# Ledger of designs, part 80: designed miniproteins, single chains, continued (3)

Each design is a single chain, and the fold is of that chain. pLDDT is the mean over its residues in the fold that is shown.

## One batch from the design tools (miniprotein)

Design m10943
Fold by ESMFold2-Fast:
Structure m10943 (fold): chain A 57 residues (1-57)
Amino acid sequence: GTTVPAVVAGSPSSDPEHVKKIDELEKEANELSAKGLPLEETTKILKEKAAKLGLKG
């Protein structure tokens, strides 16, 4: 029952979860950019997010 806050993308092809993680990073980057954070801070935050999402540089 995916009618409550437990919506997941269970597509086994094209690694949909990986794609979603990339999408989240892009949204984070856009938000940080909109806030006008310095490049160093933005890079650090994105790097930490990527690591937490299981994405390696």
Scores: mean pLDDT 71

Design m10944
Fold by ESMFold2-Fast:
Structure m10944 (fold): chain A 59 residues (1-59)
Amino acid sequence: SHLEEGRRHGEEAIAALRAGDREAARRHMQLAEKHFRAAGGPEALAALIEVGTAYQALL
């Protein structure tokens, strides 16, 4: 599902940032956002905010 794909890409973005791979992190974050937007609804919005907050904290 788009929600599951969004969560997977979000986790990959966070893992890439922790590994110092900023380019991979950026690509995965963009994919996470696209999948969460495609999923729609409050659960996808909450997940996008959570992933985005974690991503920003690692910048």
Scores: mean pLDDT 86

Design m10945
Fold by ESMFold2-Fast:
Structure m10945 (fold): chain A 68 residues (1-68)
Amino acid sequence: MEQARQSLLEMIESMLEHGLLSEEEAEQLRRLLEEDPAKAAQLLADIAEKKGLHVLSEAARQLAKRLE
């Protein structure tokens, strides 16, 4: 569980660093990660899919299943 949360946090930070997330999107994801990690993973997957990052979207969906 902690490893899956850490993986999500690393994905959020990496995407923010590379300009694939806005600061507002990253803040929303970090808040959700603390309150509902599975929902945070689902939101990250949706954002990644909309940006054409299909591999990251699938990875985030798999993390969501592990966090439920």
Scores: mean pLDDT 80

Design m10946
Fold by ESMFold2-Fast:
Structure m10946 (fold): chain A 68 residues (1-68)
Amino acid sequence: MMDIEKGERAAAGAALAAGQGDEAAGRVYANKMIEAGSATEEDAARMVAAAKAGDAQAGGRAGLHGLS
């Protein structure tokens, strides 16, 4: 479950979905996060909602945005 490449792909997917407001991309990303053990069902629902809203914070919240 500690897979940097998978985490980065998930964060990139969230950023893409947030920038485009793409619900389908948000769902795919959320499912991958659940499979990786990095997100719960509730986190997945929030990711889909954030993707629909075009929220750039989606990747930061789920992907653990760095401190600096």
Scores: mean pLDDT 56

Design m10947
Fold by ESMFold2-Fast:
Structure m10947 (fold): chain A 75 residues (1-75)
Amino acid sequence: EEEKRKAEQEAANLSTAAGILLAAADVYREMGDVETAEQARRDAISLAEKALKIEKEAGLDTSFVERLLERIRAA
């Protein structure tokens, strides 16, 4: 149970960070800093993919992170 709780927390932290980077990417794009926006989006994808892997390995529900990845890739 502790291992599963740690996995849930780690995945949640990574998903939160990915969401913050997605929001930052939108701000940078509006400012005209396309290069920084694209870097933030790539970093968000990397973090969300890590969260997804942790969730799959721990047998957790992946629905939220999969939807987040879809949003990041569409941005």
Scores: mean pLDDT 84

Design m10948
Fold by ESMFold2-Fast:
Structure m10948 (fold): chain A 59 residues (1-59)
Amino acid sequence: MSDEELRELAEKYGLSVEQVRGAIQLLEDGWSEADVIQLLQRDAGLSRAEAEELVRRLK
């Protein structure tokens, strides 16, 4: 994923680039999609639907 794509995703979901990069790293480290979705909802304030959409895009 390019730095430009990371910025576009961050802007779309109201996140920092660091938060998007962190989600990618957790998925690469073998965290379940459900755990990453829950973390995005809790720490970033995303809805479940937004977190699910973002995680699908990060695969």
Scores: mean pLDDT 82

Design m10949
Fold by ESMFold2-Fast:
Structure m10949 (fold): chain A 66 residues (1-66)
Amino acid sequence: SARERALAVAEEAAALLRAGDFDEERFAALEAELARLAPQLSDEEREEVARLALSVASELHQQLLA
């Protein structure tokens, strides 16, 4: 489903960020794929993906401050 694909893309982005892989082109490609899938998602499904992204951003912020 579009939801499963969007979560998989978000999880791939999360794994790359946690690995310290900050390839701008790779992240742009993942962002483009999420944008392509967004019209196929419900508001709840979009919030689910956004929550995962926020969680990863918070984790990275804590790592950068340490």
Scores: mean pLDDT 75

Design m10950
Fold by ESMFold2-Fast:
Structure m10950 (fold): chain A 80 residues (1-80)
Amino acid sequence: MVEEWVEKAVKELEKHLSPEIVETGRKALENLARILVKMGHEELAKEAIDKFTEKLKNATSVEQVKEIAREIFKEAVKKM
C-alpha cells in the first residue's frame, strides 16, 4: 500500500516537473513513507505524502525539493 501511495504521488508530479526533480521527489517520498509506516504512523504517512506532493508542484529545483521534504518531515514528527 505505501508503494502505491508513492507511485500515485510520483505520477501526479510527472505532469508538472522535470525528470530530475521527480526522481529526487520519489526518493524523498519513499523514505518518508517507509519511516513513518515502520514507526506505526500510517495515517501520518498518507497525510505527509499528500502535503509533500501538493507543495512539490511548484518546485523548480532539486534544492527546493529537499527543503520541502525537510519541512514535511518536521511537521510529521511534531505530530507523533
Scores: mean pLDDT 78

Design m10951
Fold by ESMFold2-Fast:
Structure m10951 (fold): chain A 96 residues (1-96)
Amino acid sequence: KSEALRKAAEELEEAARLAEEAAEADEERARELLREAAEKAKRAGDHLAEVIGESKAAALTAGFQILVVAASIDPAEAAAVAAAFREKAEELRREA
């Protein structure tokens, strides 16, 4: 349980860092960074499935993907996506 939560938090921290870089990048680079952030968020969901079950983890991962898609359309949203990932990572670390 603790290990899976820590790994999920680490993946979300990396996703947040990539989204923070996207907020400062040009449009093309921002979309590339957000695609990488989406992949990290998906991996976090895989680790969470071990603790909260596949259904809940899939719903959370879908939520993360929707946020990343929104930021890919409007890069101004990238900072908000980064904040959301950081907040969730901190929550998971406290529960670990």
Scores: mean pLDDT 79

Design m10952
Fold by ESMFold2-Fast:
Structure m10952 (fold): chain A 94 residues (1-94)
Amino acid sequence: SPLMEAVLKAVDEEVDRNLAEGIRDREENLRRVDIALFEAFVEHEDEFIELFRRAGASEETIRRFRELVRRYREDPSLAEEVAREIGEILNELK
């Protein structure tokens, strides 16, 4: 999927940036990669919404996804909680 390739590329580019900047702490590396992953989801929000609609997602599910993205934008410390809830939405569409 071009969308999934774009998301994975964003993560790979952040890993390369962390190496170039000399970030050696594992926790800090994972934090930055998690942020890059969620920023990619945020940047491609409308494309994910279109995929959800094509997969038969309800307007309630779409609203839930948009609210999770909004919460992450307001508080990036919620990355792990938001990731889990987005994963639950994606599993419901399989």
Scores: mean pLDDT 76

Design m10953
Fold by ESMFold2-Fast:
Order: C-alpha cells, then structure tokens, then sequence
Structure m10953 (fold): chain A 129 residues (1-129)
C-alpha cells in the first residue's frame, strides 16, 4: 500500500528530527533502530551489524523494497540497489532524497565504489543536480 509506505516514511522522518538527526536517514535506517542506538550513525560497524540483523531477521518473501535496498548496499550490489530505488520511486518516494540517503549509507559502510556508481546513475537520470 503506497499510502501506508509514505506515511511510515514521514513518521520516521519526524522521529529523526526529534532525535536531532538528518531526516534523510529515514530512507535507509529504521527509526526504531536509531531510538535503541542513538549513536548508530557515528558507529559504522554497529550500523552494519544492526542493519544486517534487521534484513536477515525478515523472511525473504516479506522483504519490501526498503529491505532490499539496505541489503543491496550492505552487499555493494549496484544492480539490486537501482532496482530497489526505482521500485520505491514508482511507489511515490522522492528520488533525490532516496538516492542521497543510499549514497550516504554506502559511503558510511565503506562501499565507496557503489556510492560513486549510484551518484553517476542518479545524475544521468536527472535526479541529482
């Protein structure tokens, strides 16, 4: 349900703002995870471990496009990352903020080649300026 997805995203952005973080993290980090670990974005190894547990703890058949995007970034998988991003954009998610969030997460997790490929791809699509 598109409406439910967009509402959950906006609710997560509000939680990030309340905690003093950039709301862009709502696109790639579950707000409940940040509430439990408020230093999460300052600790890349903890972030990697906790995101891995969220993805692997979700059965494959129940993984939505946000789970698949996070999994693709964790694995450095460019093709899976762009498929998940395009699916989220088709559901009404803002492409610029989503791509910026994916690039920031990739860079934070040391996936620098993936981050650069995503940036180049997004520029070609006109989603970045």
Amino acid sequence: DRERLLKELEDSKKIYRQLGYDPIWAYVIPSGLLVKHPDLVDDPELLRKRLTLVVEGTPEEKRGPFHRLVMAILNGDFEEAIEAIEELVALGVDPRELVEAAIRLAELLGKHELAEKLREWALEKGWLE
Scores: mean pLDDT 83

Design m10954
Fold by ESMFold2-Fast:
Structure m10954 (fold): chain A 70 residues (1-70)
Amino acid sequence: VSEEAKRAAVRRLVEELGLSEEQAEAVVRYLEEHPDFRFDEAVEWLVKELGLSRETAERAVRTALLTIYA
């Protein structure tokens, strides 16, 4: 994944979902480190580790995936 795509995902998560830059970077890092992740596992990790609501965590995973892998 390019650095440009990762920076775009972080910016989008901050601007569209109101995540902190630290939270947005953690989302992108999780997806990069776990390329075969399951959607439910990613959402549970974000809820537990970043304190996001389930709805926000689901939107964060989708937004990051569309930005990084589209």
Scores: mean pLDDT 81

Design m10955
Fold by ESMFold2-Fast:
Structure m10955 (fold): chain A 77 residues (1-77)
Amino acid sequence: MIEATNRVNKVGLKMREELLAIADEYGLTPEQKAFVITRAMITARDKLVEDPSLSDEEIAEIMLKTARETAAELAAQ
């Protein structure tokens, strides 16, 4: 059966441009952009482990939400 990490990596690859665009919108440094992507992927993986019934679309929405929340937090510092 497909591991949660493999599904998150597949969705993350598709969503990479949108995740980077969110970080760019908030004026983040390259290091902060890397953190935003990493945080989004880890959060999506953890949610998928808790609920294996999540669709690829729901995983993408979790990534986008986490990226915006993380970018806003970093920009507020």
Scores: mean pLDDT 82

Design m10956
Fold by ESMFold2-Fast:
Structure m10956 (fold): chain A 69 residues (1-69)
Amino acid sequence: MEEEARRLLERAKEHFEAGNYDEAIEWYKKAIELDPSLRKEALHLLAVIYAKRGELEKAVQFYREAQAL
């Protein structure tokens, strides 16, 4: 189970580095669904992705959600 979640994070990172933000977001969501302990880290990464897309309102929301954990 932990190995699968780690694999999903690896794929999300590959998509993020390639500039495929929509795919990266989907893979991060799947990773945290499989392993909730990754939620805080995944939320920080989602905030960065949304900030790079210019969606500042969503970026702030994810930063606040991560800080609440």
Scores: mean pLDDT 77

Design m10957
Fold by ESMFold2-Fast:
Structure m10957 (fold): chain A 87 residues (1-87)
Amino acid sequence: ALEKLEAAFEEQVAAAGEISPELAEELRRLLEEALRALEAGDLEAAKEALEKALRLLASATAEVSDEEIREQAEALTRLMAELIEAG
């Protein structure tokens, strides 16, 4: 499960890089933080990191004019929301 989620995160980070390299790096840090917290069993820390990533993506998608990049960011947001609900 985590390996597939990490692969999906890498794809979305690459898509975010089409918007801004800074956005991609910030998103990557938050997602890596969430994955490490999940591996450590710290569900509260994982949820906090995912909520920060969700807010970052929501802000980016609202300001992004490229529809394809926005759709990819929305897909990642949905995956993160499912993980938060599962935790």
Scores: mean pLDDT 66

Design m10958
Fold by ESMFold2-Fast:
Structure m10958 (fold): chain A 100 residues (1-100)
Amino acid sequence: APSLLEQIRALLEEMRASTDPNRVVALLVEMLGLLEQHPELLADPEVRALLKEALAILVEKAQEGGPSLRAFARGVLEGIARRLPEMRAFAEELLARLEA
């Protein structure tokens, strides 16, 4: 089986390649699920960088999407800002971008 880091990278690559916002949401939910099961991964700066890129992709899709996708993105970003202090400033920047 691939390593957890390889799984996260594969999910991000699929998010980048996808034109379907629902697929992007499903892939992000899977990535967040892996991180909830393995919180030690968030100590790795590379994992945090991959998560930041995944969140940025979500926001780009949400800006072009409907209210439901924007509400989902807002919920995810608010959750990240609340639970991950090291990611708070980034999540707040993305929240501002989402409302632009």
Scores: mean pLDDT 87

Design m10959
Fold by ESMFold2-Fast:
Structure m10959 (fold): chain A 76 residues (1-76)
Amino acid sequence: PILTARENKDLLQQGIAGLDEVLSIQPDNAIAYNNKGLAYLALGDYEKAIEYFQKALELDPTNKGAQRNLEYAKSQ
């Protein structure tokens, strides 16, 4: 069974809420910011995705995944 667009959006929003909980405990968690950026990218919110990938790179400049994700989001 394939998820509907609504179900997929709901799961992405639940993921974002879970990442917000992680960040409330660990505000400098670069991995959580990168994952939040990926969730917004999947939602088509490229502006927020860029913001969170930039935050991840401010905390961990060596994260090559976040660098690639940022370049991709900017190309949209």
Scores: mean pLDDT 82

Design m10960
Fold by ESMFold2-Fast:
Structure m10960 (fold): chain A 66 residues (1-66)
Amino acid sequence: DAADAAEAGAVAAASSGSEEAKRYGELGGQFAHRGDNEKAAEYLRKAAEASTGAGKAAAEKGAQLA
């Protein structure tokens, strides 16, 4: 579901990005679990912007699905 996709994107961003990407990924995952898909997508996009490589792609996908 959208929360699972957002969580996967958040974890990938944290693994492949900066500390900024990790923080945004964690926030995106938290909002997704609360059902706030708009904020989840916003923070996962920010995580993707701060991420690199596979983490960026996963965070972008999570944001799209959130």
Scores: mean pLDDT 68

Design m10961
Fold by ESMFold2-Fast:
Structure m10961 (fold): chain A 68 residues (1-68)
Amino acid sequence: GAKEKLLSIKKEVESNPDFSASLVGDTTLTIKNTGSPQKLIALTLKLMGEYPDLDVSLSGSTITVSAK
């Protein structure tokens, strides 16, 4: 389900020290990057490709992933 996908993404992102992830309730994951803007854009595009059933957006320095 969507919750399991969000938890999987959180764990994957957490393995990279350039990123931090926080789950808000059971529906939304927020990801922040402390590295280059290019890494943030690359991760956004990757997540959009791997999880087409999820809403993925980038605003400033934060990626938001939410269940549809």
Scores: mean pLDDT 79

Design m10962
Fold by ESMFold2-Fast:
Structure m10962 (fold): chain A 80 residues (1-80)
Amino acid sequence: KKEVIEKAVQAAEKALENVKKGGTRDDISAAALAVGNGLFALGEKEEAIKVTREMAQADRDTAISLIEKAVERLKKKLEE
C-alpha cells in the first residue's frame, strides 16, 4: 500500500544521505534494503531481490547511483 512505499522511500533517502556523508557498507546495505522493501510492496519481488543484490555487490559510487535511480522510480510510482 502507498504508506509502506512512502516509508521505504523516506528510509532509503535517510540512509543514502548517511552514505554520502561518509557512511559505511552498513549504510549502503540499509539503503538497498529500504529500496528493496519498496519494490517488494509494489509486487515486484524478483526485481527487489535482483536490484538489492546488484547494489550490495557494486562499488560505493555505483551503489549510490543505483539506489538514487531506484528511489526516483519508487517516487514516480507514488505519483501514479
Scores: mean pLDDT 77

Design m10963
Fold by ESMFold2-Fast:
Structure m10963 (fold): chain A 66 residues (1-66)
Amino acid sequence: DFEREVAIALARMYAALGKLLASKGDYAAAVELYQKALDLLREAGAPEEEIAEMEAALAEAEAKLA
């Protein structure tokens, strides 16, 4: 329970840092951070909406690298 909540909090921290780096143009670092956040959210069984938001953020950052 609490371990799950900590995992979700860590995922949100990675996502926030990824957003910050993406805003600075560092899409490669943002992709790595979004991947870490997404893995943690999936493992913790986070709400589908939150997982979908991370999938969208990851896809958008990856598109910037293509």
Scores: mean pLDDT 85

Design m10964
Fold by ESMFold2-Fast:
Structure m10964 (fold): chain A 75 residues (1-75)
Amino acid sequence: MKKKTITVESDDDQTLLDAMDEFARALVEGVDEIEIKAKTPELEAEMKKWLETVRKMIEQGRADGAAVRAARAAA
């Protein structure tokens, strides 16, 4: 099982953007489990929410793409 740990050591804007970019890369690479380690429990919870949002967007994009292709082929 593919696992990746992403560490967020600061709550500054650049560090948060870098962490979100790492989430997107890991999900696109097909990592099954992403562990988030953050400086505070509040920051960890926020990053977990962003990871879930990015995961849903990637899953929805794949589903929408397949549905559009099927609809075009059937029409």
Scores: mean pLDDT 72

Design m10965
Fold by ESMFold2-Fast:
Structure m10965 (fold): chain A 71 residues (1-71)
Amino acid sequence: KVRELVEEARRHALKAVEALKAGDEEAAKEHLGKALEAAEEALKLAAESEEEREELLERLREIDAEVQAAL
């Protein structure tokens, strides 16, 4: 499910940031790699399923709106 993969990617991205703050570059690289894998899997599912594609687009629109509001 695309929503679960996006959440997994965010979770690993946050762990990568925490590892960088702690000076653990190895852990940061590992978590960043997992975040990218989850994101690629979400994109693949979106390409194969109309429902997953719409969900991914909706999540991306929400993120874009949050970024615009923060600027």
Scores: mean pLDDT 76

Design m10966
Fold by ESMFold2-Fast:
Structure m10966 (fold): chain A 75 residues (1-75)
Amino acid sequence: SSAMEAVIAGAKAGYEALKALGAEEAARKVTDTGLSTLDPEKVIDAAYEEAKKALGEEAAKKVREIVREAVEKAL
């Protein structure tokens, strides 16, 4: 389904962005959210919250936009 494709795309984009920034635990948690939901908004929210805890608000906003763009392209 398009929702599942959007969740997978968002989780992958969030994982790769967070891993590139050295936040591997945050990246894993975003992947875990993607495995437990069919709601792309929950993946976007998880990416923001996990990035914010690991890297601060400015990096979290950038990770959120990367994940949002991946979700929107997959819908």
Scores: mean pLDDT 86

Design m10967
Fold by ESMFold2-Fast:
Structure m10967 (fold): chain A 81 residues (1-81)
Amino acid sequence: GEAEAREYIEKAREAVKEGKALEAGRYAALAAEEAETVELAKEALEAALEAVKVAENIEEANAAIGAALRAIGQIFDLGGK
């Protein structure tokens, strides 16, 4: 839920600060899945894009890109009713 989304966003941001792109991407994806508001889904997208910037290989980049796509989908799902 919303609380879990916020916790995952914080963990993703911490992982980005540590240069752990794969972990950051995974937490950003979980944040997107748990996001119940457009605001949280946008924060998950921002975390995923930050993970892309610190990715050093294709596996890390793919995880972060996948998280960004999930967040975009969640933004549209929550914004369109």
Scores: mean pLDDT 86

Design m10968
Fold by ESMFold2-Fast:
Structure m10968 (fold): chain A 60 residues (1-60)
Amino acid sequence: MQEEIEKLKKEAEEHRKNVEAIRDALASQPLTERERQAANEAIERHEKKAEDYLKKIEDF
């Protein structure tokens, strides 16, 4: 159980790091409208995945 929880935490952390990297790129770099749209969609997807993993930890 503890090792499974740690795996879920690492998965959630990886998705959150991806969100942070994308948000940083959006804030610091001039991006095209298409790139901004793709980045926002990726953020939403990664945030959902991170939430799902964190919720699974809480449900244990």
Scores: mean pLDDT 79

Design m10969
Fold by ESMFold2-Fast:
Structure m10969 (fold): chain A 74 residues (1-74)
Amino acid sequence: SAEELRQKAIDKAREASPEAARVVEEGWDRMRAAKTLSEKHAALGETARRVYEIDPENAAEIASLLAKALGEEE
């Protein structure tokens, strides 16, 4: 489910730091608040960039989990 994938992304980010987990949580909220698919993808990209700055090693996996979660919610 979308929530399971989102939680997995948050858990992975939390392994790196509480800040990374917060960024993923805030990013997910922005993706859900966005009204268009373009805005949702922009929010996903910005979230991935911010996670990369904090945890470059896990950023790709976290971004992939968030992208899958977004796809399941749509």
Scores: mean pLDDT 82

Design m10970
Fold by ESMFold2-Fast:
Structure m10970 (fold): chain A 73 residues (1-73)
Amino acid sequence: MTAEDYFKLGEEYLKKGKEAYKAKDYDKAIEYYEKAIEYYEKALELDPSHRKALELLMEASALLLGAIVLKLF
């Protein structure tokens, strides 16, 4: 797989995580955000200069923390 392939998988899982979050399924949101982070990390391993992958990795990490906080309320 290419860096772009991993980046696109990250985007797909980030979208699924946001959909689960909207549905208040925080367990699924956490699971999908973790997968998005994993794929963005793989994209950055292959292309460390991929600024968009780094940006979305940071976004997914913040959303993951938010979902964890809401699950633990």
Scores: mean pLDDT 87

Design m10971
Fold by ESMFold2-Fast:
Structure m10971 (fold): chain A 72 residues (1-72)
Amino acid sequence: MIEELEARIAADPRDARAWAELGMEYARRGEYLKAEEALKRAYVLDPQDAAIRAAIAEAAPVLRERAPEVLA
């Protein structure tokens, strides 16, 4: 749920997993630009976290289809 994830991020803006979960939630709702931004933030905060890398891999096909390359 977005509200719970936003609360976690407000308490700890460096909670990389909260950013990854927020990105996945946005992707489920069709908000692909917000999903990409949240997932990028998660990766920057903790690039070695296997769960974050898995979330990005799972979302990547949907984000590639919906996020135009011109917005790179």
Scores: mean pLDDT 74

Design m10972
Fold by ESMFold2-Fast:
Structure m10972 (fold): chain A 68 residues (1-68)
Amino acid sequence: MDAEAYYEKGLELLKQGKLEEAKEYFEKAIEIDPNFAKAWNGLALVLWFLGEDEEAEKYLAKAKELES
């Protein structure tokens, strides 16, 4: 799968409440395309739901950096 396909699967899993699986798929998207800002944003969102606020803020900042 390409980075966008992994990202879309991550969103589907997040919608189902499968947080750890969603995290894995967003991480795979980033491995394929580390400049894919949407995947960093998706990972940050999962981390917010997991209660990892500091890590979520870090990855949200990375997503914003990539959009610039």
Scores: mean pLDDT 83

Design m10973
Fold by ESMFold2-Fast:
Structure m10973 (fold): chain A 94 residues (1-94)
Amino acid sequence: PSKAAQLLNQAIDLAGQLREALKDSPLVDELEREVAETIRDFANDLKKAAEHSKRAADLAGQLAAESTPEQRVLAEQFRQALNDFAKALEEEAK
């Protein structure tokens, strides 16, 4: 798979781990929504996919600030994966 596809798969795996750790978090619900939009747009509009991925990364940063130390590590890893994915898409869109 492409670098972007690998980064997206990593972000999806991390999102699943965050959902399991934070089952009832409304912020995780918003994150899952932004990730779903990122996946949808990845097939059709790289610029929109990058924008949704960046928004998901911002939400992951908010989640990290509100989380336990263990959950914070996971949320920060997720934020990094989403930012790396957005950067890869911006490079492909040039």
Scores: mean pLDDT 80

Design m10974
Fold by ESMFold2-Fast:
Structure m10974 (fold): chain A 63 residues (1-63)
Amino acid sequence: MAVGVGVAGSSKAVVKVEGDKVEVEISGEGDAAQQRAALGEALGEVYEKDKEGALIALKKLQA
């Protein structure tokens, strides 16, 4: 399982990847741009740990 955490402004994102399963939690008082930036940081951390899982997560989030 790979876990990435991102923070942008008042927003926090946590992305958890286990095999083909992806869980995304976004929290905080930030606007949509800050939430997207936090998600990008979390995905970047997942990519360093599990490139394949990060690509699966990105595909699911783009759909």
Scores: mean pLDDT 78

Design m10975
Fold by ESMFold2-Fast:
Structure m10975 (fold): chain A 75 residues (1-75)
Amino acid sequence: SEAEELVARGREAEAAGRGREAGELYVRAGELYAAQGDYAKAAEAYERAARAYRDDPEAQRRAAALGIEAEKKAK
């Protein structure tokens, strides 16, 4: 799926040290999983994004908040 492809690209960017690009890819994957109703995978993708945004505290905080909301919907 497109969301799975975005996660794979995010992992690749993260391995290459491109944390900001990885974070953006993981956020897009989370958005697609959430649109599909897969809030558990959305939460996981947003958590990955928050970790990837190590040098961008504002983006990290926003991704973390999205992860928390997705986790609540997964229950």
Scores: mean pLDDT 87

Design m10976
Fold by ESMFold2-Fast:
Structure m10976 (fold): chain A 59 residues (1-59)
Amino acid sequence: GVLARATAPVPKTSDDELELRPGDLVEVLEELDENWVLARNLKTGEEGIVPKSALEPVA
């Protein structure tokens, strides 16, 4: 996958979503559509869907 960093807090509002805090590193596992990705939080090991707008690529 591609490494990305959370730029904004993302609350977990359903069981399929991933909670993120600003600065969290994630691995993008799959692009689901134009707005959402499946990602893994590298700090917690949890997987879920997150908005692409909350992420910036690393390197």
Scores: mean pLDDT 80

Design m10977
Fold by ESMFold2-Fast:
Structure m10977 (fold): chain A 65 residues (1-65)
Amino acid sequence: SEKYKVTAVKDFTPNTDDELALKKGEEIILTNVTLETSIIIEGIDEKTGKKVKIPKKYVKVEKLK
């Protein structure tokens, strides 16, 4: 399965229960990523196994090898 590195470019405070709180510079590895929308990335946090949503404007997304 493909992995993605998500790096926060700004602090993010969740507006919904399924959104993940982030601090600037924080990195998260996501698996099973959905890129259907231009505004939100969805995936499974590799560390916790939980499904999370993150607004793309607060993060840099990189596909891992």
Scores: mean pLDDT 77

Design m10978
Fold by ESMFold2-Fast:
Structure m10978 (fold): chain A 81 residues (1-81)
Amino acid sequence: MIEGEIYIIKVPGPEGEEYLALATFIDPETGELHVIATGAPTKEEAKERALKALSDYLKETHGLGDVEIVEETEDKIKIKA
């Protein structure tokens, strides 16, 4: 079981406001912190892109299924896989 967090941060962009989403987890085999960064023009798109990128990464590298959201706030999502 992998536990992780996604952080959503509002940043200035060339066309106004943009959002960064940082999906983070500790690899249980190596103990290393992994970070997957995505950007989007809206908070909702940033969330969706980060969840998809994390799910795809965990399927390809660890053979894990879909991620489950265990806690959600405006700026942070806790997940498990």
Scores: mean pLDDT 78

Design m10979
Fold by ESMFold2-Fast:
Order: structure tokens, then sequence, then C-alpha cells
Structure m10979 (fold): chain A 71 residues (1-71)
């Protein structure tokens, strides 16, 4: 199911955000990561698969940008 695959992708992405948050000592970065986690939780509750997919992709791109900046 597309919804089941999106839900699995959201959980994987949330796990990556939580890992980065736990490794960070910067409160500003922690706030950004908390905001992204909140956005994913909001997206998970959407019944619109297109909206859920767009939000997942936006958060993934933001996380990838953060990971590149911190490397």
Amino acid sequence: SEREELDRELERLAGRLRELRERSTDPGLKQTLDDLLDALEWGRRSEDLGRQRALLESVRQQLETLEKTLA
C-alpha cells in the first residue's frame, strides 16, 4: 500500500531526526529538529497522500541539507 510505504518512510525519517537531535548540543538545531519532527507528525495524520508525500520530501531535503552542513 502507498500509505503503508509512506508511513514507513515517515518513521525512518523521524528516526534520523531523533538521532541527530540526540547528538546535537546546539539548542537552535534541536529546535529546528523538533519543528521538523512536529511537521512529520502533522503529515502522518493527513488523509491526503499527495500532501503527506510532499511534506515527507520537504523534511527529507531539509534534513539532508542539515547533514551536509554539519559534515
Scores: mean pLDDT 81

